# Designed miniproteins, single chains, continued (5), part 90

Each design is a single chain, and the fold is of that chain. pLDDT is the mean over its residues in the fold that is shown.

## One batch from the design tools (miniprotein)

Design m19120
Fold by ESMFold2-Fast:
Structure m19120 (fold): chain A 65 residues (1-65)
Amino acid sequence: MEAQLRADVAAAEARLREEGRLEAIEKARAEPSLLRRLMELGVAEVELAVERVVERREEERRKRE
């Protein structure tokens, strides 16, 4: 179960990464229905992976200033 959900999130994350857009990450944060549900399930590894991606994008955002 968790492996299946994690794979789905990983695929979504890979797609966001390929797009390489800050808005893609922001959109996932604003309405991350799937990601939100996985976090509620307590999938710590997914939470950490998502947080790292968001952190990278936030750092990029700050660097643009």
Scores: mean pLDDT 58

Design m19121
Fold by ESMFold2-Fast:
Structure m19121 (fold): chain A 63 residues (1-63)
Amino acid sequence: AQTVKITGVTTRDGVTTLTIEVSAPGTVAIQSGADGTVAAVARSGAIDSVQAPVPAESALLEL
């Protein structure tokens, strides 16, 4: 199992950007907010930013 921490959240114009700390490369589960949009752009490593359009349903992001 991978440890994931959300260390920062910014919402702007219906786009939510998350900053995450990842213990190892792997899959990160992401859920949309009330507006149905989550930004997610992640890389493998200790700390990364999550910023990409995501459906309202739960999504998995592979790092």
Scores: mean pLDDT 48

Design m19122
Fold by ESMFold2-Fast:
Structure m19122 (fold): chain A 55 residues (1-55)
Amino acid sequence: SAEDQARVENLVKMVRELQASNKLSLEQALALARSLMDLEGFPEELKQQALARLS
């Protein structure tokens, strides 16, 4: 849905901004993304989409 795509886009943008400002490695950024998506209750398919965009 459009709402689900907005959730993925917003998460990816946030993680990339945090990665740049905090000098996180790709592995650290992916771990952060997983933790944030778990806290926000992302369904598995949206987690996979976000991680693919960050890789």
Scores: mean pLDDT 86

Design m19123
Fold by ESMFold2-Fast:
Structure m19123 (fold): chain A 91 residues (1-91)
Amino acid sequence: TEEAEKLVKEGNELFTKGLVAMAKKKYEEAVELFEKALKLYEEAYKLKKSKEILINIAAVYMHLAEAYRELGKYEEAEEYLEKAEKIIKSL
Protein backbone atom coordinates (compact mmCIF):
# COMPACT_ATOMS: atom_id res chain seq x y z
CA THR A 1 0.00 0.00 0.00
CA GLU A 2 1.03 3.64 -0.41
CA GLU A 3 0.98 4.01 3.39
CA ALA A 4 3.38 1.05 3.81
CA GLU A 5 5.72 2.61 1.20
CA LYS A 6 5.75 5.92 3.11
CA LEU A 7 6.59 4.12 6.38
CA VAL A 8 9.43 2.20 4.65
CA LYS A 9 10.80 5.47 3.20
CA GLU A 10 10.75 7.16 6.64
CA GLY A 11 12.32 4.04 8.18
CA ASN A 12 15.08 4.10 5.52
CA GLU A 13 15.84 7.77 6.33
CA LEU A 14 16.15 7.01 10.07
CA PHE A 15 18.18 3.85 9.36
CA THR A 16 20.61 5.91 7.24
CA LYS A 17 20.92 8.50 10.05
CA GLY A 18 21.65 5.59 12.43
CA LEU A 19 24.44 4.36 10.15
CA VAL A 20 25.93 7.89 10.10
CA ALA A 21 25.77 7.96 13.93
CA MET A 22 27.59 4.58 14.00
CA ALA A 23 30.34 5.98 11.73
CA LYS A 24 30.70 8.94 14.13
CA LYS A 25 30.85 6.49 17.11
CA LYS A 26 27.67 8.03 18.58
CA TYR A 27 26.34 4.63 19.62
CA GLU A 28 23.54 5.78 21.98
CA GLU A 29 22.20 8.07 19.21
CA ALA A 30 22.50 5.20 16.71
CA VAL A 31 20.43 2.92 19.00
CA GLU A 32 17.64 5.55 19.25
CA LEU A 33 17.60 6.05 15.46
CA PHE A 34 17.61 2.29 14.74
CA GLU A 35 14.78 1.71 17.27
CA LYS A 36 12.70 4.42 15.53
CA ALA A 37 13.43 2.85 12.11
CA LEU A 38 12.43 -0.56 13.51
CA LYS A 39 9.02 0.73 14.67
CA LEU A 40 8.31 2.19 11.21
CA TYR A 41 9.31 -1.06 9.45
CA GLU A 42 7.15 -3.09 11.88
CA GLU A 43 4.15 -0.81 11.13
CA ALA A 44 4.82 -1.17 7.38
CA TYR A 45 4.97 -4.97 7.76
CA LYS A 46 1.54 -4.99 9.47
CA LEU A 47 0.14 -3.20 6.40
CA LYS A 48 2.08 -5.23 3.80
CA LYS A 49 3.52 -8.68 4.56
CA SER A 50 6.59 -8.62 2.30
CA LYS A 51 9.99 -10.34 2.45
CA GLU A 52 11.60 -7.01 1.54
CA ILE A 53 10.29 -5.38 4.75
CA LEU A 54 11.39 -8.44 6.79
CA ILE A 55 14.90 -8.03 5.31
CA ASN A 56 14.86 -4.37 6.44
CA ILE A 57 13.81 -5.45 9.97
CA ALA A 58 16.60 -8.07 10.07
CA ALA A 59 19.13 -5.42 8.94
CA VAL A 60 18.03 -3.09 11.76
CA TYR A 61 18.37 -5.94 14.30
CA MET A 62 21.93 -6.64 13.09
CA HIS A 63 22.94 -2.98 13.40
CA LEU A 64 21.27 -2.67 16.84
CA ALA A 65 23.35 -5.70 17.91
CA GLU A 66 26.53 -3.96 16.64
CA ALA A 67 25.66 -0.68 18.44
CA TYR A 68 24.90 -2.47 21.73
CA ARG A 69 28.17 -4.43 21.44
CA GLU A 70 30.09 -1.14 20.98
CA LEU A 71 28.33 0.14 24.14
CA GLY A 72 29.48 -3.00 26.02
CA LYS A 73 25.86 -4.23 26.33
CA TYR A 74 26.58 -7.78 25.19
CA GLU A 75 23.30 -9.34 26.43
CA GLU A 76 21.20 -6.87 24.41
CA ALA A 77 23.53 -7.39 21.41
CA GLU A 78 23.03 -11.19 21.54
CA GLU A 79 19.23 -10.76 21.81
CA TYR A 80 19.07 -8.62 18.65
CA LEU A 81 21.45 -10.93 16.76
CA GLU A 82 19.17 -13.90 17.62
CA LYS A 83 16.12 -11.96 16.36
CA ALA A 84 17.91 -11.20 13.07
CA GLU A 85 18.98 -14.85 12.64
CA LYS A 86 15.39 -16.08 13.16
CA ILE A 87 14.15 -13.82 10.34
CA ILE A 88 17.03 -14.79 8.00
CA LYS A 89 16.40 -18.52 8.62
CA SER A 90 12.71 -17.98 7.68
CA LEU A 91 13.62 -16.45 4.28
Scores: mean pLDDT 91

Design m19124
Fold by ESMFold2-Fast:
Structure m19124 (fold): chain A 94 residues (1-94)
Amino acid sequence: HMEEKIEKAVELLKELGIDLDRVKQIAESDRPLTPLELRILRIVYVVQKKLDEGKEITRKDILEALLSPEPDVEELRQAALDFIEKYEEVKKKK
């Protein structure tokens, strides 16, 4: 189910040193993003896309995504917000 995939995705992000509170701050900002912030959003974007496809996310998927053409910054922000919303819904059900 989606809940298990979201939990695994969050643990993978934590292993990479990515804090969800930080992701939310970056995604909600109206300022130009730094290269590091863009990389963080790209990682979250890949996680969100794999979840939408019903697939498990791996470290290999993240590395492959970082070598792919960059999506639009607004699309990256929206994907990060969508992921955080799904995680907050999973927490609420516990």
Scores: mean pLDDT 74

Design m19125
Fold by ESMFold2-Fast:
Structure m19125 (fold): chain A 97 residues (1-97)
Amino acid sequence: RDSLLEEADKLFEQAKEIIKAKLPTLTPEQQAKVRELYSQVVGSLTTGLLYAGLGDMEAAKEAFDRAIEAARALKPYVPEGSELLVKAVELYREALL
C-alpha cells in the first residue's frame, strides 16, 4: 500500500508539472478546458480519498472512476499529463480499494 501511494503521489506531481509547462502553449479556450478538467481530476480524487478513509469503498470507487474519466479527457490537450494522471489515480485506487 505505502509503495503504491508513494508512486501515485510521484506520478501525480510529474503530471502536474507537465500540465503547468504545457498550459502557456495552448489557446485561451484550451487553457480554460484544461483548468476545468484538472479541477475535476483533483476534486474527484480528493473525494475518492475521503470516502476510502471513511471505509465507503463503493463511493470511493465511483469518485476514482470520475477522476480517471476527467484525466483521460485531458489527452487531446496534454497527452503525457493525461497518461500520468490516469496511472496515478489507478494506483491510488489499487492502494486504497
Scores: mean pLDDT 88

Design m19126
Fold by ESMFold2-Fast:
Parts: structure tokens; C-alpha cells; sequence
Structure m19126 (fold): chain A 55 residues (1-55)
């Protein structure tokens, strides 16, 4: 999805996540948490706009 949080990351950050998925057998939830950490400012903005539901 174009509005996917991962799409807000740079290409280098996306590659880092993909490499971790291959080496650490990460689940989708774990990848999502890492993406939030790497894109903290973008994630914060999305949360403020009610684009992301936090549990």
C-alpha cells in the first residue's frame, strides 16, 4: 500500500529491514516495530493524523 509505514523509509533503511528479515526470521509485527523505530518522526506524524492504530 502507498500509505504503508514502511514506504516512508529511505531505500537504505528498507534494505536493512530486508536483511534482518532474512537473517533473524522476523515476523511482520517485529518488522513493523523496527520500521517505527527507524522512521520515528514519520511514525509520530502518522499517529497524530490517526493513520496508524496503536494498541
Amino acid sequence: MIDNLISLLSEDEKQAILERMKTEKLTYDEVYDIALQLGADEARRAIQNNEVITP
Scores: mean pLDDT 58

Design m19127
Fold by ESMFold2-Fast:
Structure m19127 (fold): chain A 98 residues (1-98)
Amino acid sequence: LKEKLEEADTLKEQGKYDEARAIYESILADPSTPLELKAKAHEGLGEIYEDELKFKEAVEAYKKAADIYEQIGNLEEAAAAYRKAANALGVAKAFGLD
């Protein structure tokens, strides 16, 4: 599962967003995936949505990641994910891309 996340992150860095998205969604669909990896998959989807200028979807993805981090007690990661959501929302409002 961690190896799948690393593969998706690498594909995202290469701009292969459709391939990366499919792997992140596969991670989220697997009921055996640890919550921490599900949170990281939501963060990866949020970053892809930002690159695609889909800021509303990015905000939703980052909030889902933050909620999971809060549930498992990873408060620093939760705060970071909420900051990413706030930044994406700020960009959307500044450019009218809500």
Scores: mean pLDDT 84

Design m19128
Fold by ESMFold2-Fast:
Structure m19128 (fold): chain A 91 residues (1-91)
Amino acid sequence: ARAAADAEAVALAARATELIRRAGELASKGTAADLAEARELLAEVAELGRRIGALIERYGASPEVTAALAAASELAEALGPAIAEGAAKAA
């Protein structure tokens, strides 16, 4: 059960990392349509983050889960300002 939860959390974190990268690429293009799609991807990332958080709260984080989340968080912090600027310009 815990090993299965760890595998699920790692898979969700990997998916979140892919979506964050795609959102960053869309934000760099800077069109209103690309920025709207980037915002939708970030909303999905937030939902994945809540699901991962629930798994960690219940089962604890393995080193693999911790590493996967650290990678996703670092990428989100690096790309977050560019995405936020793009969203502000689209408003």
Scores: mean pLDDT 76

Design m19129
Fold by ESMFold2-Fast:
Structure m19129 (fold): chain A 92 residues (1-92)
Amino acid sequence: MEEVEKAKKELRDFYEQYLKDSLDATYELVKKRATPEEKKRIDERYKEDLKSIPQLAEDIVDEVFKQYNNDPEKLKEYIERFKEALKKRRKL
């Protein structure tokens, strides 16, 4: 399904951005309570966590598609809901 492949790529990009935004928010809160020395260690950990995001997004997308792969109707409904969620998330 051509539409499935396109949706899979869009879903992956969506999760990568979502995970990065969540990570950024978490590390900003942690840094507010940190000493200058601790901030250096936090920044190093942040860089390592950033490296893991693409793989995490891939794993999430693969898991979702495995769950729905054998049900064309449910997969179509999932893609439809995903497209609607993207439209609501994207502001004009």
Scores: mean pLDDT 73

Design m19130
Fold by ESMFold2-Fast:
Structure m19130 (fold): chain A 96 residues (1-96)
Amino acid sequence: SVEEFKKKAKEAYEKLKKENKGLYELVEEYAKKLKSEEERYVLVLLAEEALKAHKEGKEEIKKELKELNTPLAKELLELLDDELAFVRKLIDAYFA
């Protein structure tokens, strides 16, 4: 539901602010370009899920990106050891 989605996004945002200042600052930078609260909530959840996937599944992500063989996948593969640059590139692609 939209209400559960908004609650999860708010919790994720507060967690980022407290526990990951770099990712919080990245989300705030992109939030300035967004016109709706819904887009901001999507941004927060996307950033948190991308960071979680990056930390927990680097080898699986590396394999999947190689199999996709797209320009975006190639760029993400090159950024795999830089979590903030990886998440930034993924957000840019999502909102492009």
Scores: mean pLDDT 72

Design m19131
Fold by ESMFold2-Fast:
Structure m19131 (fold): chain A 100 residues (1-100)
Amino acid sequence: EILDGELAKIEVDPETGVRFFIPNEKLREVLEEVGETRERLTELELVEAVLEAVEKKKLFDPKNPGIINLSGTKLGELVGKKELSVGELLDELFKLLYKK
């Protein structure tokens, strides 16, 4: 599978200048696990949905609550990391969203 690293198409609202992200199929599978079914999300809404997925799946290491274990998760497959901090997760997510 060719990973071009783009998780979403970016559309700018011509009236407001707001950027919307249209998730690709793999990112949508992650979002649907938390009931996020909107076709277009702002950057903030997308980040909130990803963090809700981490919380809902109890992916925080109970011995190191600053560390997220993504091993065996769809989100881990998207970012290519098994273990990282919340800040590192957001950095990897933004790299994949803005690779255009």
Scores: mean pLDDT 75

Design m19132
Fold by ESMFold2-Fast:
Structure m19132 (fold): chain A 77 residues (1-77)
Amino acid sequence: SMMQRIQDESVRLAEEQIRKIVEQAEKVSPEYGEKAREAGREAIERARKDPKNAVGYSSGGVISSVGILIQGELEKK
C-alpha cells in the first residue's frame, strides 16, 4: 500500500543517516562507532514501531541521542 511504502522509505532514510553518523564516529575510534551503531539500532526499532513519527525519530531524535552518547564518552576519561 501507499502507507507501507512511506513507512519503508522513512525507515530507509533513518538507516542512511545513522550509517553516516557511525562512519564519522568510527573515524574517531572503533568504540565510539560501536556505541553510535547501538544507539542507531534503538532509534530504528522505535521508528518501526511508530511509523507515523519515523521521520521525527530519524531527523531530530536519532542525531541528538547519538551525539549525547559520543559526548558522554569524550568526557568520560
Scores: mean pLDDT 65

Design m19133
Fold by ESMFold2-Fast:
Structure m19133 (fold): chain A 84 residues (1-84)
Amino acid sequence: MATETREVEVELEFEYNGKKIKVRARVEGQYDADGRPLRARVRVEIEFDDGTKVEKEFEGEGLDVTPEAARRIAESFALEVAKK
């Protein structure tokens, strides 16, 4: 079956409780011939202004490979790391 591979990368910068946080999220996934999202691999990198770096990787089914989805993922993980 013909499939299509798509990749999106987004970068965000924000401040939380006096911490500067930079987040990069990369989403790479496959779509079927009908444009339905199949499987995506997500990599999130979070960097603080002191040079501390945190990375997470996971896979998801049915995840749409769009800048908006990547931004939501990046923001969610960055806030979780900042709160802890």
Scores: mean pLDDT 77

Design m19134
Fold by ESMFold2-Fast:
Structure m19134 (fold): chain A 95 residues (1-95)
Amino acid sequence: SEPSEEERKDMLELGRQIVKQLQRQIDYLRSQKVDPDVVREMEEIRRELEEAVRNEDFEGFVRSLERAAEVLDKVDPVLGGFYRRLTEGLRHVLK
């Protein structure tokens, strides 16, 4: 079924909060001197997520977040697992 206007607004706010959280995680990874290529890839993913929120592209948002989980799993399996569960939850509410 089509999401209501209220549900759509709640999803956009959630998306903005996820982007802010991911930025804090990227800043943490930089402070831990993680591989610069991983940090760069995560920054690209964050920009894709910001654009998906701006365009109200929920499918693109979830796909970029799934990629974030895969990248993070290589350097921090706990963070990767967190974002994987988050994407599963988002896919459930978008169906």
Scores: mean pLDDT 83

Design m19135
Fold by ESMFold2-Fast:
Structure m19135 (fold): chain A 100 residues (1-100)
Amino acid sequence: SAAAQVPAELEASLSEAEKEEMVKRAEELSKKEGREALVYRRDGAEFVALVKVTEDNVIEVNFYYTKEMQPLYDWLLAQLKKLEEEKGWKVTVNATELVK
């Protein structure tokens, strides 16, 4: 299976610290009863991730994204699956592509 890859232009605009912060944020939310929204916009493209931690310590992520943000979605999905495998978290992902 091929790992999801972020376009070079988007990768260059996301520092390693920003990528690590996204991963750490998901980890922190797994320990807290809360909800958080991550919103990212670039060149008219939109990406929204709504994160919810349930009472059973399940992380539910709802992605809303335009077609141009598919690589960012794929990359974040891969990071969430890696955390699920490494930490034993239960992650549920729902994805909705926004039509312009």
Scores: mean pLDDT 61

Design m19136
Fold by ESMFold2-Fast:
Structure m19136 (fold): chain A 61 residues (1-61)
Amino acid sequence: APERVVVYGGSGRRGLEEARELAEAGAEVVVADRDAQKVEHAVGYLRSMGLENVSGEVAEA
């Protein structure tokens, strides 16, 4: 199975870039953030780039 990576704060600028790089490398990426709307936007953005191996999770600190 592909490596699964959770990127906490993945809807932020740096976290989003890290999530993109990991997904492009073939990892199964989970974008995690406390803000559900930011998670949805980040996942939608990455998937719009053709990165289907991205999902989201709402996680509290």
Scores: mean pLDDT 77

Design m19137
Fold by ESMFold2-Fast:
Structure m19137 (fold): chain A 111 residues (1-111)
Amino acid sequence: MLSEEQKKLFKERAEQLIAELKQASPETKALLQELLAYVREQLAALGELPELPEGVLYRGGVAVLLQFLILNQKEYVPPEEILDIASSVFNLSRLELLLGAQHLLEQILAD
C-alpha cells in the first residue's frame, strides 16, 4: 500500500513527465503513440479490467515512461520489451504498468 507521501511524489513525477513529453519531438511522440497503441491492444485482450487507485496508476505510468526514456535514448526498443523491463526493474505487475501507462500516455498525447 502506498503512503500519502509516496502517492504525492508519484503524482508530482507523473505531472513532470507529462509536461516534458508533451514538448517532445515528433519522432518521440510517434514512439509514444506506438506504445499507447500496444498498451490499448494488450488491455483490450484482457477483457474486464479492475479500477486501480490514482496513486497506483501514477506509479505504474512513471515506471513505464522512465524505462521508455532510458531505453530509447540510443536505439529503438519495442513496446513489449519496455513493459517487460519495467516489470522486472520496478517489480510491478504487468496490469499496473499497462493501466498506468495508458493513464499517462492519454494525457501526453491528448493535445
Scores: mean pLDDT 83

Design m19138
Fold by ESMFold2-Fast:
Structure m19138 (fold): chain A 71 residues (1-71)
Amino acid sequence: SPLERALRLAERIKELTPDKEAAEELIELIRARGSPDEVDKLLTRLVIADPSPEVLALAREAAAAYLAALA
């Protein structure tokens, strides 16, 4: 499902990021069906913490998967 995909992508970001608190907050927000604007803010924070191409790609995919999960 799109939600399960968004959660897997968020968990992958958590493995890579030094900002474990932001990543955990993202995972909980996705589970709670939180605001996509708040999800985008956390993804932006995670990209700032690790601006690698891998984290950028994961963040974009997670955002798309989360929007699909809310549709």
Scores: mean pLDDT 87

Design m19139
Fold by ESMFold2-Fast:
Structure m19139 (fold): chain A 87 residues (1-87)
Amino acid sequence: MKELEERRKKALELAEQSVRGAENSDKEKGERLRKELEEVKEEAEKMSIEEAAKKLEEMAKRITEEAIEVGSEESLRRMLEESERLG
């Protein structure tokens, strides 16, 4: 239980950092990624904690990969490190 909550929290933190980095580098792409994150958070509330953790981890990884393409500099390095740890 606690471990799944921790994974969910970690995935959300990674996704938030990735979106923030993208917003700093590309406003339009950042807005799109932010909307995707909010939609996934809404879906996760309807799922079991285990499914929510899995879905958020996959979304965090995807958002991080897209943020990398827009060149988010410092966030880029942090996101890569966290993505490797998360997956």
Scores: mean pLDDT 72

Design m19140
Fold by ESMFold2-Fast:
Structure m19140 (fold): chain A 61 residues (1-61)
Amino acid sequence: SAQAARDAATKALHDEFVARYKEIVAEGEKEGLSEEDLLKRRQEVFREFNARYAAIDAAAA
């Protein structure tokens, strides 16, 4: 069903977001990034994933 497809896509995107967030934190620690630079990277990821969640909702309409 369309709902099951949306639920699967949303779950997959959430899992991808969690993995990406962990990767950025680990990379930032390894690279010795400042707290400000880490915050900027996290905000960019948040904007990207918010847009992708919105795209799933739009496709569901």
Scores: mean pLDDT 80

Design m19141
Fold by ESMFold2-Fast:
Structure m19141 (fold): chain A 99 residues (1-99)
Amino acid sequence: MITDEEFEEVFARFRRIAEEVSPDGALTLAELDEVERRLLAEITDPRRQLVARVLVTVARTRIASSPSRALRPEELPDVEAEARALVRSLQRLEARRLA
């Protein structure tokens, strides 16, 4: 089960890599693919990799739906909130299947 601390650790890595890949703060789909590659290379634990994939999926969806086709730094709190809610939903579904 993924804890809030484990989620925060993965999100902090996501933010750091995003800042390194896009120093101007506007993250494009191509730059997000680079963030995903680097983030998954740093994470060996499958549960933390699930958090990483969820964060990337939420960010990708927001970029695709954005008029600017880029994710701005001010949107990161929304990405965090949506990803955290989705991770919790996925864990509830897994728990129900195992029960």
Scores: mean pLDDT 82

Design m19142
Fold by ESMFold2-Fast:
Structure m19142 (fold): chain A 65 residues (1-65)
Amino acid sequence: MELTVEAPDPEAAERALVRVVIEHPDGVLSIERVSETRYRVTLADEATARVLTERMEAVGARVTA
């Protein structure tokens, strides 16, 4: 599955994203930075997508499917 992340604080979002990759290495298939504040993330399963969404929202980012 694929999610778009829009992050007004790129440094906080990047730290949160790196943490998800470290904790769920098989759950995050690809990460593409499409702009300074926007990422496209491909995830293997819905559980990892839920974790990513929760952590991104915690740093003020918007997540869309």
Scores: mean pLDDT 82

Design m19143
Fold by ESMFold2-Fast:
Structure m19143 (fold): chain A 76 residues (1-76)
Amino acid sequence: MKEIREKILKLREERGISPSVLVSVEVALRLLEEYAKSDYAKKDGVTPEQALGVGEEAEKRKDTSIVEDGMVIAPK
């Protein structure tokens, strides 16, 4: 999970993702981390590319939500 975050930072540089996407990417990362933990599906694995993809989608739509209860919502 932490490795995914570090990889996302590197992918931001390579893909030229603006800092404004950071919040959306963080929301996506938390969502994927929670899903991965509950699923325990190492077969598929949660990749930085998947996390980045969700973050990019959220940034484009800018429809990400964060609940104080620790819940995160993917883009609509």
Scores: mean pLDDT 51

Design m19144
Fold by ESMFold2-Fast:
Structure m19144 (fold): chain A 70 residues (1-70)
Amino acid sequence: SVSKEVAAKIVELVRRFNEAVRRGDMAEVQAILTELEELIKELERDPSVPQGYVETARNLAERARAVVAA
């Protein structure tokens, strides 16, 4: 289902983000932020996606943006 696919993608992005931050890989953090911005636009256009998933993706994007800005 779309919800299962979206949840799996968000979980993968969280793992990639934590790994990139741990390694100090700022290029990967920037790439993850770009992917999150694209994902959020897709999720906002799909009313079948639970609001909680959109909020989780937005929260991760805010965290990635803060890391890049530091």
Scores: mean pLDDT 84

Design m19145
Fold by ESMFold2-Fast:
Structure m19145 (fold): chain A 93 residues (1-93)
Amino acid sequence: SERDLAALALQELAPRLHKAVQEGVKKIAIGIVAPELPKAGERAAEVLTAYAKQRGVEIKVFIGDEEEVKKFTERAKEEGWTVLTVRLEPPPK
């Protein structure tokens, strides 16, 4: 389900976000590759954004296809953001 895929994205991203915050990173850009499942990406983005705001971290989240996310992350790196990415795929049937 979309909820399960959002949970998988959080399982991958939350530890990485936590580590970056502990290392003193104040600006984090998150790219979510979810061309088939934008709602799952949006749910993950909401939780990650709330987590970062509670810890005083500036956050940008972009959800799109692989090419769009790549362009977003390259731009974010040039602007001094720490970048985290995840790919959301439906579970095998």
Scores: mean pLDDT 78

Design m19146
Fold by ESMFold2-Fast:
Structure m19146 (fold): chain A 60 residues (1-60)
Amino acid sequence: MEKEREIEETRRRVRDILLAAGVPQELADSIAGTLENAVREGLITPEQALAAAERLAADF
């Protein structure tokens, strides 16, 4: 229950970071979904997902 909430909040935050940087909505949604799945599968942490989004945003 708490884990799913954290994953959903992480996805929303990733999307917001990318959109604020001017990333197109379709690409932002795709990246947010990929990072959400990586967190859900235990491949990365929520903090690592947010850091990845910020790095991608900086390159735009």
Scores: mean pLDDT 82

Design m19147
Fold by ESMFold2-Fast:
Structure m19147 (fold): chain A 103 residues (1-103)
Amino acid sequence: KIEELAEKIVEELFKELGIKEAPEFLIEELKEIIKEIIENPDSPFINVVYGRLVLEMIKAGLKDEKVYEEVKKELLERIKKGEPVDDEVIAELVAEAKAKLLA
């Protein structure tokens, strides 16, 4: 039931955002994040941030797991330091990691 619900949520999100295709590893990551949020309503804020990161990667047309891991690590460090994290910060970190790793 939870697996099927997570799959439906991913499908609806992709439809709403106009996403036709995404790398398999990002689809799998998004499904796992959604499952964690559903099963654990008290899930830490970090899971919501990681979900936003996955969607930003897909919207940017990025396929590189190294970019995802680099941004994920930087977001975790910022949260540990009590630094604010919003959609602008996520977009900036994705752009920086892309320039650094794919230039």
Scores: mean pLDDT 78

Design m19148
Fold by ESMFold2-Fast:
Structure m19148 (fold): chain A 89 residues (1-89)
Amino acid sequence: DLIVEAAEALKAGDLEKAKELAEKALRKAQETNAPVEHVYGVAEIAAAILEKQGKTEEAKKVRREANRAYVAGDREAALRVAEEALKLF
């Protein structure tokens, strides 16, 4: 699971690998029409990466917007949040 691998890379302090795996996870979610739960997971790992980079306010915004999309069941909104978060890497 690319999201799990990205989280492990982040825990190990390998930011570049975590970013690469998050980008691969987003691409796979787009290609497979992954459910909102999976897209939310991509946004959450992106927020964790941003936080590790010191982009604390951006990470908070991503988490808030991702959570709103997830609770609403809005896959398209969750996907937009993940896409915008990855642009901040």
Scores: mean pLDDT 85

Design m19149
Fold by ESMFold2-Fast:
Structure m19149 (fold): chain A 66 residues (1-66)
Amino acid sequence: SMEEARAEAERALGEAQAFVDQALAQGLTPTGTLRVEGDRAILTVSSASGSLELTVSRAAYDLALS
């Protein structure tokens, strides 16, 4: 549903933002890549200390951009 897609998008964006904020607070330079593949979107955020990969439905991705 649209509500579930929105919840997915909000959760993924929140987790990505927390990772970025943590990396910046430690003096690291985070990088991000986004891949849209068929029915899903894959966001990868990385720094010198580690990486986080988040997968959301295409519907969640489309809602996050609106």
Scores: mean pLDDT 82

Design m19150
Fold by ESMFold2-Fast:
Structure m19150 (fold): chain A 100 residues (1-100)
Amino acid sequence: MSPFEETLKAVSKLIELAPKSVQEVVALTESESPVTQYIAELLAEAANAAGTELDVSKNPVLRAWSKTDATTLSPVQALEEIAEFIAEKIKEDTGKEVEL
């Protein structure tokens, strides 16, 4: 698989198949579903636009969850930012580190 496809599958598995604590942390961050929908849309967009840059300012999830000063991110970088955010929230909630 390409690095992009591998990262996409890892992030999708982390969100979908992760322990309840991960899913609950995501839900707490989202309050009511809209950002969960935006994550799903971002993952779908990243899968369809492999090699295309994502505008951080136009993506609410990336703007809210990324720590980057970059105005655009590759799909792989966007997925890595989401993964890092989720991992940090798990660490804050449980005190345990999570790796993809």
Scores: mean pLDDT 56

Design m19151
Fold by ESMFold2-Fast:
Structure m19151 (fold): chain A 79 residues (1-79)
Amino acid sequence: MEEFFEHARKAREALEAGDLESAREHAAKAAQVGAQIARDRGNEERAAKLEELAREALEAKTFEEVQRVMDEIGRVLFS
């Protein structure tokens, strides 16, 4: 969980700094860590969604897309 919040924080800081590449990397890492947390909790469906969101983060072309993916990661992990 701590590793998840570290990457989520770094993604937000990168978005605030205008660093799209760093924002994508940290959003994807947050999603990957979130997927592992979901698996550890026995929720394979949630883990699969988070793995898909990690891929979407890496493919994001705009700050708006990274922000949207970050919002979805939070919803999926904490729903």
Scores: mean pLDDT 84

Design m19152
Fold by ESMFold2-Fast:
Structure m19152 (fold): chain A 65 residues (1-65)
Amino acid sequence: MALLREALELMRVGEEHARAGDLQAAIEAYQRALALLDQVPETEEVSAMRKLVQEKIAELEAQLA
């Protein structure tokens, strides 16, 4: 599915921004990935990815506080 492929690409982009220290851009990329994952039929894999992305967003937001 194109949506799943795009979500995975946004997760990769988010990880790259986080590694570069661009926390705001990383959060935005992960939030976009999460929105796409919400449109994909739920499987164990999609559920795990959604949880991982939510955890990453929370961790990055905590670093900005």
Scores: mean pLDDT 82

Design m19153
Fold by ESMFold2-Fast:
Structure m19153 (fold): chain A 70 residues (1-70)
Amino acid sequence: MELEEEFEKNREKLFEFAYSLVKDEKVAEEIVERAYKRALENREKLVPGQELAQLSRIVLEEALEYLEKE
């Protein structure tokens, strides 16, 4: 699957996941957008069929960074 198609197909799930972690709608949207941009920057290193797993991992990392900021 193409990264762009996998993202659009799962955008709602990625948003719900981010929102469950940060509890802020705007922040969750920003996290999902950042995760997508980071995935695009590393497109050449993607394994076909693992796009959703990589996107989900980046969303988690962005959300944790947000929550750890004091």
Scores: mean pLDDT 77

Design m19154
Fold by ESMFold2-Fast:
Structure m19154 (fold): chain A 59 residues (1-59)
Amino acid sequence: MSDAQRLTLAKGLLRLEAQDRELREEELDSIVRRVMDALDLPESAYPELLAFARELIAE
């Protein structure tokens, strides 16, 4: 699986977590890092996934 495919999957997992429960701003770092670790994503993916997670909690 490519890094782009893993990034897409990571965004899907973050969306599912946000649908299952209300995510709080203070949880975003830990949940993004957990998803990155699970999918073996590089640290370069962190800013994009964190921004995506913030968009999910913005409404």
Scores: mean pLDDT 80

